# Designed miniproteins, single chains, part 39

Each design is a single chain, and the fold is of that chain. pLDDT is the mean over its residues in the fold that is shown.

## One batch from the design tools (miniprotein)

Design m1348
Fold by ESMFold2-Fast:
Structure m1348 (fold): chain A 98 residues (1-98)
Amino acid sequence: SMERELLLMRFELIAASSEVFVLRRAAERGRITREQIAAEVRGLLARLGELAARAQALGDQALVARIRAVGQDLLDLGRRFDLPQDLIDAAEALIAAV
């Protein structure tokens, strides 16, 4: 059902948001390399892109807005830790697409 799909997507978004929080803390404490941050951001952007497409197809504007907010957190993280421009561009594209 649509309600079940939306609930599962919300749980996936909560998981992604939690991973962004953990990643940011690890990066701020110098516990991971820039290359590791870039790899994690790349994976998170791919997951958010899939969630955004599904949320848009279902017309859940609140979920779309929350995905945009997590995308913005990843963009801010990418800029703060001087991640490769292709990842910054990908994060900006995700935010623009939602």
Scores: mean pLDDT 89

Design m1349
Fold by ESMFold2-Fast:
Structure m1349 (fold): chain A 107 residues (1-107)
Amino acid sequence: SDYERLEELIDQLSEKHPELAEILRKILELLKKLEELINKPELTEEDIKEIEELIEEMDKLLKELSDLVRKTELEPEELKLLEEALTLILRIARRIISKYVEKLGLE
């Protein structure tokens, strides 16, 4: 699964870049929580509020990730692992956004 592959990439990055891996793990856990919520058959007002709060936390973590990457000296092989991890994060996020837009009745 995309989540299992992302976990493998994070574990590989954790050997030399534990700070980077920690932020990526937090992003992974937020994606799992978001997907669990949006997969509910019906979304309550409380569920929508929780989704909004999780999206705000995701934005914060992505800013922290961006700042850390700018300060981290990554070797070409490590950049490849990060690129694959970011591609998986974007794939999962697109799936979540698509389902959420559908549930909200947005065109």
Scores: mean pLDDT 86

Design m1350
Fold by ESMFold2-Fast:
Structure m1350 (fold): chain A 91 residues (1-91)
Amino acid sequence: MAALEAGVDRLLAAPAEELRAAIEALPALEARDLAEARAAGLPEELLALIRRMAELERELLEAALAGDRERALELARELGRTREEAAELVA
């Protein structure tokens, strides 16, 4: 919990310009991650989780930009769970 809360607090403290730049970069990063995963022959279930992680990252950055700490914490927890599911599929 402490590490996740610290991460969210760092995002809330980040300059709005930095958060907007991060949001703007997400579609290109998602496309790259999906292309690399497909090239590696990863299953469709993992591709779906990569898409879900990208969506949660966008929502988290938007919540941080809005100053919504409660929403950002919710999204960070969900992102953590989704990353854990993806890790289990490649173990």
Scores: mean pLDDT 84

Design m1351
Fold by ESMFold2-Fast:
Structure m1351 (fold): chain A 106 residues (1-106)
Amino acid sequence: SNIEQLRRLIEQLKDAVRNPSSYSVDEIVNIIRQLTELVKKDGIPDDLIVEAISTAVDVAKVFSSDESLLEAVREFLKQALKKLKNPENILVAIGHLLSVIGLSLD
């Protein structure tokens, strides 16, 4: 299921945040791109999208020196924002998007 695959990718990103030396940037970018495609699908609960957003932001903070990764996270956040239904979650997601954009400005 899309929900099971999305949760698996979130757990991989959480592991990458805790053990960054165990992952290449290319592996993380690929996971984020897969996460982006899954979040575009219908039927994904807001709570899971919020968890994915929070995890992607943590990844961006840990790997903040890599512009390709920051671009992948920004694209994910933009697509995730479009799928959120709760206005409070939308505001939080906008804040996260702006924060990640700020990381690429030196």
Scores: mean pLDDT 82

Design m1352
Fold by ESMFold2-Fast:
Structure m1352 (fold): chain A 65 residues (1-65)
Amino acid sequence: VTKLAAAYILAVGMGVESGKEVEVEERDGALVITMEIESEEDRRLLERMKKAIESLGIKVEFREK
């Protein structure tokens, strides 16, 4: 398993654990995560995802639905 694959699994898992729909795509070795941001809890989820993914050395970008 590559670090990119591990980062993908972490992003999807954190979304499921938080009850949020997230879309995760790979682009040029980075992850692009798309989700709705409607609350402070959603923003904190993005911060947690970013820290976890970046700890693996993978760049992450976020998009709003």
Scores: mean pLDDT 78

Design m1353
Fold by ESMFold2-Fast:
Structure m1353 (fold): chain A 92 residues (1-92)
Amino acid sequence: LEEEIVKIAKELGYPDEFIEALRAAAQGDLEKAYELVKKLLENGYTVEEIVDFANKVYQALKDKGLYEKYKEEIDRTAKVLSEALRKAIEDL
């Protein structure tokens, strides 16, 4: 799944910083995902932009028929990314 998520994010044209945050979340690495999401916010990206990015990747996974196959891993990735974003916002 990690490889598929990263490939989709690259195809959508997102910067490496977004892709690496998503990669960390897919690996279940909350601390690294938090650090990378915090860096995105510090660099001027908005919460809305990060949420939009996550939603576009999620929709692309559904459109490719990958959601049913990888539901548990996708749901876990979304949970880790959501928690990382919540922690980063609390530190602003």
Scores: mean pLDDT 82

Design m1354
Fold by ESMFold2-Fast:
Structure m1354 (fold): chain A 83 residues (1-83)
Amino acid sequence: KLDEVFEKLKEIVEKYKNDPRKAYGEALKLLREFADELVSKNGIDEAIKALEQLRKRAEEEGLGVIVNAADTVIALLEIKKVS
């Protein structure tokens, strides 16, 4: 559930608000796990779409660490798609 993943990402940002490196790393890990689950269940195009929706929501809420982590995972999925 995208909403549940987004709430967990906000918890990571709050928990590591004074350690942006750790916040990014934990967000990246969670988003990679979420992406792998979506790819397995729904395929790569649907995983990219879900991450793009999550990125847009993070951008609207000013959560730059989540935007950066989502951009990284989307790029990795796009590379995998064309390989």
Scores: mean pLDDT 86

Design m1355
Fold by ESMFold2-Fast:
Structure m1355 (fold): chain A 78 residues (1-78)
Amino acid sequence: MLEEIKESIGEKSKPIFEKVLEEIKKMSLEELEKELFNLSKELGDVENLEAALKSTPEEDREEFIKAALLHYKIILES
């Protein structure tokens, strides 16, 4: 059962990944940050997100936000 779910998640994650990437590409940085914090609150991951953002260099911040948002959306839709 768990192995079947893991395989199903792997197959399902590819279309979700592509859809979420396209959505993220169209969003402003402000919209990305707002959505990221909303999803982190829903997942109970706010403290981890804040710590990660504080540790992220300013030049990498936008890319980190995009990657974290992509990861959260895949988790929620899987």
Scores: mean pLDDT 72

Design m1356
Fold by ESMFold2-Fast:
Structure m1356 (fold): chain A 95 residues (1-95)
Amino acid sequence: SPFEKMSELTLKIIKKMEEAGVPPLKIVQQAMRLIGVSSDVWIVETSDLSEEQKEHIRKVIEEVFEDLLEENKDNPEIVELVEEFRKLAKEILEK
């Protein structure tokens, strides 16, 4: 399941943030944003949304990824995992 892969990626990202010495509160805040993305992707896939509503959700998801990439730019391992998560989310949203 793509949602199982998103959960696995979230846990890998958390572990890499812990290893990189990211403060616990910052890890929680970033993990909650990733969980939010998974929830939004699930809503788009399972709900009969208008194209305008889908575009709004895609824009919000893109902004979350841009913020996560900027916050973690000095840690290439975290950047790689966030980009993998972004690619997976995009593949589901572009169905």
Scores: mean pLDDT 86

Design m1357
Fold by ESMFold2-Fast:
Structure m1357 (fold): chain A 64 residues (1-64)
Amino acid sequence: MTETVVIDTPYSAVEVAQMIVDAHPDAKLEVSPDGRSAVVTLPDGTVIRIEQRGSQVTITVTRP
């Protein structure tokens, strides 16, 4: 199952990804070299992709 949400936020994609990791201590975090996207992998196999688009971030959640 895949869900996508677009939010207006003062936070960067990396900052949003860090908030998710802080809530999930066993999560894996991968940040793009330009800091505009991040991927968080949860222990249950859930993959959360966070991408920055100007003043918005797109969060895509893919569940097993």
Scores: mean pLDDT 79

Design m1358
Fold by ESMFold2-Fast:
Structure m1358 (fold): chain A 85 residues (1-85)
Amino acid sequence: MEKDVELALKAAEEEAKRIEREEGKKGVRSYSRNEDGSVTLTLEFEVDGKVERYTIDVSLRNGNLVVTTRKGEDEEPKKREVKAE
C-alpha cells in the first residue's frame, strides 16, 4: 500500500519533469493521494497572463504504473505504462 503510493508519486514527479522540459520552464506543483493508492499531481504554468494546467494521474494496474496526463480542458489525455519496480 505505502510502497505503491511512493512508486506512483515518483512516476508523477518524472512526468512533471518531462512536461517542464517540453514547456521550457518550471511549473508550480501540487499533489494529492487518492483512496485507491493512486496519485494526482497538478502542474501549473503562467503563459501570457493565463494559467495552463496539466493533470497527471498515476495508478498501479497489474504490476504496471499507468501515467495519464491531461493538458487543461481542451486536450485529450495521453496515457503511458511503466513497469512498477
Scores: mean pLDDT 73

Design m1359
Fold by ESMFold2-Fast:
Structure m1359 (fold): chain A 130 residues (1-130)
Amino acid sequence: MRIEELRERIEELLQRLKELIRSEDPTIREIASALVRALAAMEMALDAIEEGKIEEKRGLELLRLSADELARLSETVEDPRIASLLREIARHLREAAKALEEGDEDKVLYHIEKVLETTEELIDLLEEKE
């Protein structure tokens, strides 16, 4: 897995989320804001891997907080497709956090990639609802 390639995908998704944060739908705005925080947590995890800073706990803590926030949102949204995608993102963020704590870089990168794939699918769905 290539860290630079993952960072580019994060930047592309952040640009799309910037538009969704301006949505008239408060649920879409809340989801977009939560996803921005999740992407920031993943960038910090990538920084920890790239710099060899295994003692850097901030990325780990933010991944866990983002997973909990997205799981909570999945319980409150009315659309079952959105709820399902939020649960999948939360699951992969938790697995990325666990892998980061265990020092398994390949597994962290795998779960970050899965978060990005699922987040793109969720953004596509949210854009259709506008």
Scores: mean pLDDT 85

Design m1360
Fold by ESMFold2-Fast:
Structure m1360 (fold): chain A 83 residues (1-83)
Amino acid sequence: KKLPSAEEFREEVEKRVAELDVAEIKTPAHALASAAMLLAGEINELNPENATLAVEMINSAKTDEELAKVAAAVVEILSELLN
């Protein structure tokens, strides 16, 4: 599977965030953010641009709801790329 460009990665995160209902997210936002940061660290050597972008998108979240959606999307996408 080809690794996404930074543009493709951003678009995929934004698409998944738009599809997510925050009420369906059962994991606490900070736990999802921690998982997303760990996965970003794992992909950094393979795809540093998207690792950096993932961290930036997570750190840009202003509310726990926004953080939960962004972190959940990042975890899903990075897990797919690492498997």
Scores: mean pLDDT 81

Design m1361
Fold by ESMFold2-Fast:
Structure m1361 (fold): chain A 77 residues (1-77)
Amino acid sequence: SMDEVIAQMRLLSIEVDFYIRARIAQQRKDAQALQESLQETLRRLEELKKRYPQFAERIDQVAEQLKAEAKELLAKM
């Protein structure tokens, strides 16, 4: 459906934005910026899940992946 396409595009946009911000924070060794970026990303994912509850499982999988990535990046700072 069109809603599914829109949800997937929005999810991808949120994920890509996080990876860009996380890379910048890692290069700067700015743990606070990384944590703030993660918190904002998780908030955006929760909002997306409210709009597209049929996509909740996929959104939750992405949230878990991004939390794990943030943990690894923090360990390198």
Scores: mean pLDDT 89

Design m1362
Fold by ESMFold2-Fast:
Structure m1362 (fold): chain A 87 residues (1-87)
Amino acid sequence: SKVKELEEQHKKLVREIERLMSGEERERVIEALDTILRLLLEQSKAKSPEEAAAWYQKHRAEYERAQAVLLEHEDVLLEAEKRVLEE
């Protein structure tokens, strides 16, 4: 299923982040990745595009805060994604 594929991809990405980073910044990036996955999975339960959009607006600030952390570490995320794709 798409949910299982997203969860497995997330686990692989987190593993590569753990190899590439350490300390407090590693924890912040992993927390941001966990937040994005949780929000995407929750939004996927919406019964219509309108419900999904309303849900996104309600949780937009949380999504944007997590995304900002990931953007701050874009170079390491790109390297982690590359390593996941090479598996």
Scores: mean pLDDT 84

Design m1363
Fold by ESMFold2-Fast:
Structure m1363 (fold): chain A 79 residues (1-79)
Amino acid sequence: VVDYMSLAELKTEEVIAVLKSDLLHPDPEIARLAAEALGKIGGEEADKAVEEALKQLSVTDPELAKIVEEGYKKGKELR
């Protein structure tokens, strides 16, 4: 369940947008850390950002997509 305040916070949207761009970074360590951070943040916006990045990466860089998916799962478990 998403909170309207979380959805309305521009700084949260900016953080998620930056992390989403880092998911596409060619450095797998940066992509992994961004995925873990998104997993810890959680919520619908973070989930959607990871899903959209994975759809793109599954076509362009499937190895990076796997790293992002594992990082996101780890981040969610650390919540």
Scores: mean pLDDT 74

Design m1364
Fold by ESMFold2-Fast:
Structure m1364 (fold): chain A 89 residues (1-89)
Amino acid sequence: KEEALKYIEKAIKSLEEGNYDEAFKNVRKAAEIADKLGLKEASDYLFKAMVHILVAKVAESLGETEAAEQARQNAIDDLKKAKEIIEKS
């Protein structure tokens, strides 16, 4: 569990810094650990976070700043929810 939480924290920090590639990499590592541990609900939120990170990256590349900011915030919210679920499990 501790490693998954570490990767989630790294992903949140990367998103706050606007580093989508680093964020995606860390979320994927957290998701691999959550899946191995059978944490279905956390895994689902981590998958949602990965989708929102990709949306944010694409929106930013197209100059859609508002859409990118919204997707980034959605990803952070997904990651915080996954963290809460893992901490309580």
Scores: mean pLDDT 86

Design m1365
Fold by ESMFold2-Fast:
Structure m1365 (fold): chain A 98 residues (1-98)
Amino acid sequence: SEHELLLRQIGLVLRLIGLKFEVDQLDAQVKATTDPSKLQALLAKAQAILKEAKKLLEEAKKLNKELPSKIGERAIELAEEVIKKAEEVIATIKKKLA
């Protein structure tokens, strides 16, 4: 039903807010270190966040097609923000490891 689809869209927004917080914390940790072993661990975390954010983007797009809503649009926007930030963090780590 529409109510169940809306609750699923709200759940996606909450999960994406959590990922946004995680990627922002990870960006701060990356900026604070030059240790290659720590950078490799942070790279693995950034790659995991990117993979999850891409999965949630596809889920958000599918749900928004079934029930177009402002909440669904926000989930898509948040997923795209997390993807972009995770890719930027990965690029920064790779540059520091080079």
Scores: mean pLDDT 91

Design m1366
Fold by ESMFold2-Fast:
Structure m1366 (fold): chain A 70 residues (1-70)
Amino acid sequence: MVVTIETETTLTVPASVSPKDVAEAVANAEVLRLEKQGYKVLSVEAEYEVTQVGDKKVIKVKVTVTAEKK
């Protein structure tokens, strides 16, 4: 059985933090979560939006995972 799972996370981080690194970390965490639930991950897509707020960034990360359950 193949499923598509979308998750959305909003994080506030220091302005020095790379939004790409945050998106990759969120995507990797979602892959690990699904694999622990018995899914085989087939593909992962991560999108992010950044809003600068003073010395901080608000990063909205959307992760789309296509996975197969055994």
Scores: mean pLDDT 83

Design m1367
Fold by ESMFold2-Fast:
Structure m1367 (fold): chain A 66 residues (1-66)
Amino acid sequence: GSGGAAAVGGELARAIEEGMSAEEARRYAKQAAKQGSGATKRAAERIANAPDKEEALREAREAADM
């Protein structure tokens, strides 16, 4: 199905753990934020604004638990 906050978070957390760079993760999250609404948009914006890879992964895991 079309992803919500949990789907975006889970996919990004997996990708980051499998070697995706912080820049690629933030770029993906920015696109998800533009296409999403409500909770999905907010979760994606938090990932997109993470200052580093560790925080991007943390925010993605938080979204995955929603």
Scores: mean pLDDT 80

Design m1368
Fold by ESMFold2-Fast:
Structure m1368 (fold): chain A 70 residues (1-70)
Amino acid sequence: AAELRAQIERLRKRLEAIKASIQKLEEEYDEAVRNGADQSKIDELKRQIENLRSMADRTEARIAALEAKL
């Protein structure tokens, strides 16, 4: 029980960090588009956002699976 709760807490902190990183990258993406940055830079930011969203989804699924075992 204690180990499962510790794992859930660690995953929740990781999820919070991932969401903060997504927000920062979305702001950078919006600024890059507004300022007419190179397409390669815009594409790279988009790819990074998509990768982090995928990580967030997997982390949320792991949290849900662990919570179901409590």
Scores: mean pLDDT 86

Design m1369
Fold by ESMFold2-Fast:
Structure m1369 (fold): chain A 80 residues (1-80)
Amino acid sequence: SESEWLREQAKEAEDFAKKLKEFAKKAPKEKLPELVEQMKIIIEEIDKLARKARELGDLETAARLEAIRDELEALVKELE
C-alpha cells in the first residue's frame, strides 16, 4: 500500500540521516558547501513525502518524516 511504502521511506530516511550526520562531522571544511547543497535537495524530497503522508491521514509517518526534515535543516544551519 501507499501507506506501507511511506513507512518504509520514513525508515530509510531515518537511517540515511544518521549516516549523513556522521559523514558531515568527518567531512573536510572545503567540501561542506557541496554537502549542504546536496542536503537541501534531500530535505525538499523528505518534506514532499511528509506532506503526502499528512494528506493521506498517516499522521505518525508524517511526524517521523517532519522530524527527520527538521533534524537535517538544523544540521544544514550548523554547517553554514
Scores: mean pLDDT 84

Design m1370
Fold by ESMFold2-Fast:
Structure m1370 (fold): chain A 89 residues (1-89)
Amino acid sequence: STEKEKKEGNENLLEVLFEEFVKDLGASEEIKELLKEFFKKVLELLNEGKDEEAQKILSDLYKEIYDLKKEKKSDEEIKKLIEKKIKEI
């Protein structure tokens, strides 16, 4: 694959994962905006060849959001988690 094809593949992958996150969360517009910022930073890591870092950050966020939902935490707690993860990238 060319570098351009790899970047397009990364964009498509993250778009699908973003849609799944939004659906799984029942995300508000505010949470969608934060997730958009998070996925933008993950895309930058993937485009830099930092696949392991990107996958770990993505899987950690998904797991932590799932745990918050399981514990019936508020949208405010989910928002704080996403903001924290964005700062860690």
Scores: mean pLDDT 79

Design m1371
Fold by ESMFold2-Fast:
Structure m1371 (fold): chain A 79 residues (1-79)
Amino acid sequence: SHIDVIKKALEDKSLSPEEKLEIVRKEMIAFAKEHYPEHAAEIEAHLDRLLEWMLENMSDEEIDEFIEKVLKDLEEFEK
């Protein structure tokens, strides 16, 4: 389900890269809470710092490429 939500967000032409990234963040945190609850708070804190850095240092195209990479990595785990 998390992979499907991220796929739809990436393919949605009405969403900005920042909006897509927020959807990815929410789905990744939800996934962490379901599968790694003891680490979920640490994962959330790391994602928040990473996203802040990305928004300050990356172009919209680079953000989209990052989301595509996250999606590919998640699909590999769902084999």
Scores: mean pLDDT 78

Design m1372
Fold by ESMFold2-Fast:
Structure m1372 (fold): chain A 80 residues (1-80)
Amino acid sequence: MSKDEIIKQLLEEFEKKVREVVEEGKAAGLSRDQILNKVAKVIRELIDKLEELGFDENDILVFQQEAARKAKEIIDEVLA
């Protein structure tokens, strides 16, 4: 797979996992801060996976910014 295809696949997995965590947290009656902590762990797992795949620090930073943006969008949608 190309680098861009791998990034796309990882972002899709990330969005799915973030949505699951936020929806489960909301259903369980967790606070926004507790849900944000769980989402932060998902972001960390994503960064660790990118490091394993040999992405450089600049690529990881750009992807981290996109992942943070996607996570915020999902949080704002589900917790609205």
Scores: mean pLDDT 81

Design m1373
Fold by ESMFold2-Fast:
Structure m1373 (fold): chain A 80 residues (1-80)
Amino acid sequence: SKDKIVEEGKKELKELIAEVKEKIKNGTMTEKDVKEADKRAAEIYDKFVEAEPSKSDEEEINKLLDELRKAIIDGYDKYK
């Protein structure tokens, strides 16, 4: 169902954020990892658009995307 797609997508985003944060913490984050994270986030976002999430789900999704972007900007840009 569309609701299941939204919940699974949120889970995938949370897992991606955790993976990115761990790589940044360990100093193992690379430019290839940034590009892969962007690609994975875009693929997840496309699934959300097709699923037409509720307003509350859209707000949670936007917060997760902002958290991912902030983690990359604050963590990775310091290593370039």
Scores: mean pLDDT 82

Design m1374
Fold by ESMFold2-Fast:
Structure m1374 (fold): chain A 115 residues (1-115)
Amino acid sequence: MEKLLEEAKKKVPEETLERFRKKLEEMAEGDKELAEAAFKLWLAIVTKDKEAAREATRELVRAMKKSKLPLEKKIEIVEFVIPGAVDREELREAVRNLDEEKLIRLVEEAIEILS
């Protein structure tokens, strides 16, 4: 997280980082682990760090498995973090099944599109 945040500050205004973090905390309805995992994934996507994005996706899947939030809200959080996902139905299915490998592939594809 710390290293990704430092790299993101070079590319994104601090105010934007704070606004995005606050939005994720609101969407996660007090689930701090889920909000932090989602924010870490967003930082990895913004910095185009594929290795960090893979690890952040694993952390997000673990947080989603522990979270008591309804499935629909978990999908909304993931769609908010990965807005450029090539196939939205595939993304929704991966979240529904908590398919870590599929989510990693979709995240890597999103980073390639942004490149």
Scores: mean pLDDT 82

Design m1375
Fold by ESMFold2-Fast:
Structure m1375 (fold): chain A 73 residues (1-73)
Amino acid sequence: VDELLARAQELINEGDRLYEEGKVDEAKKKYQEALDLATQASNEAERRGDLDRAVEASILQIKAAVGLTVLDK
């Protein structure tokens, strides 16, 4: 779970950087990858009863989804 959470956060940071550079398509790919990994982390955390990591994963899912939504404009 920790590896999935760390990678999802890294991908969100990469997406944010690419978005600031105007690389919209590349930013979308990073946010989509982050959303996928955060979803996997959320499912694994829930299965384990790990509430702290489930909350962290949910926050990362929201951040990635917001990034994708902003880029749809």
Scores: mean pLDDT 79

Design m1376
Fold by ESMFold2-Fast:
Structure m1376 (fold): chain A 97 residues (1-97)
Amino acid sequence: SSSIENIINQIKELLKELKKAIENKDVKKALEILLEIETNVGVLALYGAVNKDQELLDKVREIEELLKELRKAIENKDYKEALEYVKKIEELLDKLS
């Protein structure tokens, strides 16, 4: 649906901004952007549940687990590991389209 595609595109744009914040080692900015990503992924989960879209829900679950690990990496200032998690999340979002 158009609404799901728009949310996915918004998350992809936020991930690009997050990558820049991580590369700049701006932990505060990275965590602010991450919270916005987590919020939008939560909206995707809600749409998947309402539409009974199991494929979307399964991929959202994988993204949520990666976001949890990404948060820990950012908080620990493991910037290289954080960038690897961003890449994995981007790859999962590409499979949703």
Scores: mean pLDDT 89

Design m1377
Fold by ESMFold2-Fast:
Structure m1377 (fold): chain A 93 residues (1-93)
Amino acid sequence: MKSIAELLLEGDAEGVVEYLKKGEESIRQTGGAISLLVAAGEGDKVIETLKKAVELEPDFPPLYLALASAYELTGRVSEAKKVLEELKKKFPD
């Protein structure tokens, strides 16, 4: 089984989706992996993989939260805001 960090770095969008669908623990571990990879200078790769994951599963809120976090951690605050506004629009309650 590949780690979430490997899935994000290799561009395995389907693997990222399936990992997050495992539940709350996997979602929390994904947030930690994003933070570490952004700190390591791999933020653009993480964002690219998460954008593809959102395209595969547009109705899965954890992917939008992960993408927004990656944008925020890379200093792309306006893009993070747009992702969160889209999340709120799709999932208002």
Scores: mean pLDDT 84

Design m1378
Fold by ESMFold2-Fast:
Structure m1378 (fold): chain A 58 residues (1-58)
Amino acid sequence: KTYKAIKATLSTADQTIELPKGTIIRKLSDNTYEVIDPRLNIRRVFENATLTGELEEI
């Protein structure tokens, strides 16, 4: 599944990241997410992460 952040947060054991509105998030597994920053065009993969907040399914 692919999501667009409206007001979303990604939490791992080491950090909590507030995702800017418009960030694209791709769910790779139950706890693995690929995050694409639309402004910087940077892709990062987060493992053992929890995605919470308001999301739009694309």
Scores: mean pLDDT 78

Design m1379
Fold by ESMFold2-Fast:
Structure m1379 (fold): chain A 68 residues (1-68)
Amino acid sequence: SPRDLLRRIAIKVANKMYEEGFSHDEISKVVREVVAAVQSGLAAGLSDEELLKIAEEVIEKALEERKK
């Protein structure tokens, strides 16, 4: 279900950011960005495959920006 997908994505993002040494506040912000992007895609009627790709894009951009 879309809810299960969102939950799994959020957990994976949080764990990855934690392992990368980000603060709780930074992790929370990135997770919220990913969730917002995926929610927008859901509202637009995108497929699960497209939603996963959007989540990966948000994570990648956040990692590059936050680490600089």
Scores: mean pLDDT 76

Design m1380
Fold by ESMFold2-Fast:
Structure m1380 (fold): chain A 82 residues (1-82)
Amino acid sequence: LGSEQEQQKAAEQALKQAFEEEVDFLAEMEISSEGSSEEDYQVLSNRKRTLIDAGMIELGLSVKELETLLQEKVAQLKEKLS
């Protein structure tokens, strides 16, 4: 039986990993949606908003920090595809 602090650390780490995976997914969708329909952009926008709201509540991150992380992931993926 681990301590409550160890359980909280494990939960925080799992949350951060899930968040990073969602950011990666959204970055891939944004690249794939370049030149796509207006409806695709609307779906992407709604998902980004949900992620930002969750990140602020669960991780205590600012909107700017979350947007920066997403932009960095998009840039990295674009460079990798070049």
Scores: mean pLDDT 69

Design m1381
Fold by ESMFold2-Fast:
Structure m1381 (fold): chain A 102 residues (1-102)
Amino acid sequence: MKAEVEIKVTIGENTATIEVRAPESVAGMAAVAATLAAQEIQKEVPEVESVSVSREGDVVTVTLTAKNRKQAEAAGQKALEVLKEYLEKGGFEVVSVEIEYK
């Protein structure tokens, strides 16, 4: 049985924020997976200017910066795909993805 996670992506004018909600007991493991994904995103996603990972309780946040909204959208989409792969390898199942524009 895999731990279930919910993802919310928020696209701003030059940022993409990916929030992963995990059960509190495994949120630390989700943060590790997100940190490894962030290293890959920084190297492989050309639209990304910076990437950071933070954790507050059961929510792990990956924040990306880009030149403009169009590049933030592209960065967010590519980063989401990388993050999903690392979460799945870490024993997580992504059960929902919500995308929101500011």
Scores: mean pLDDT 86

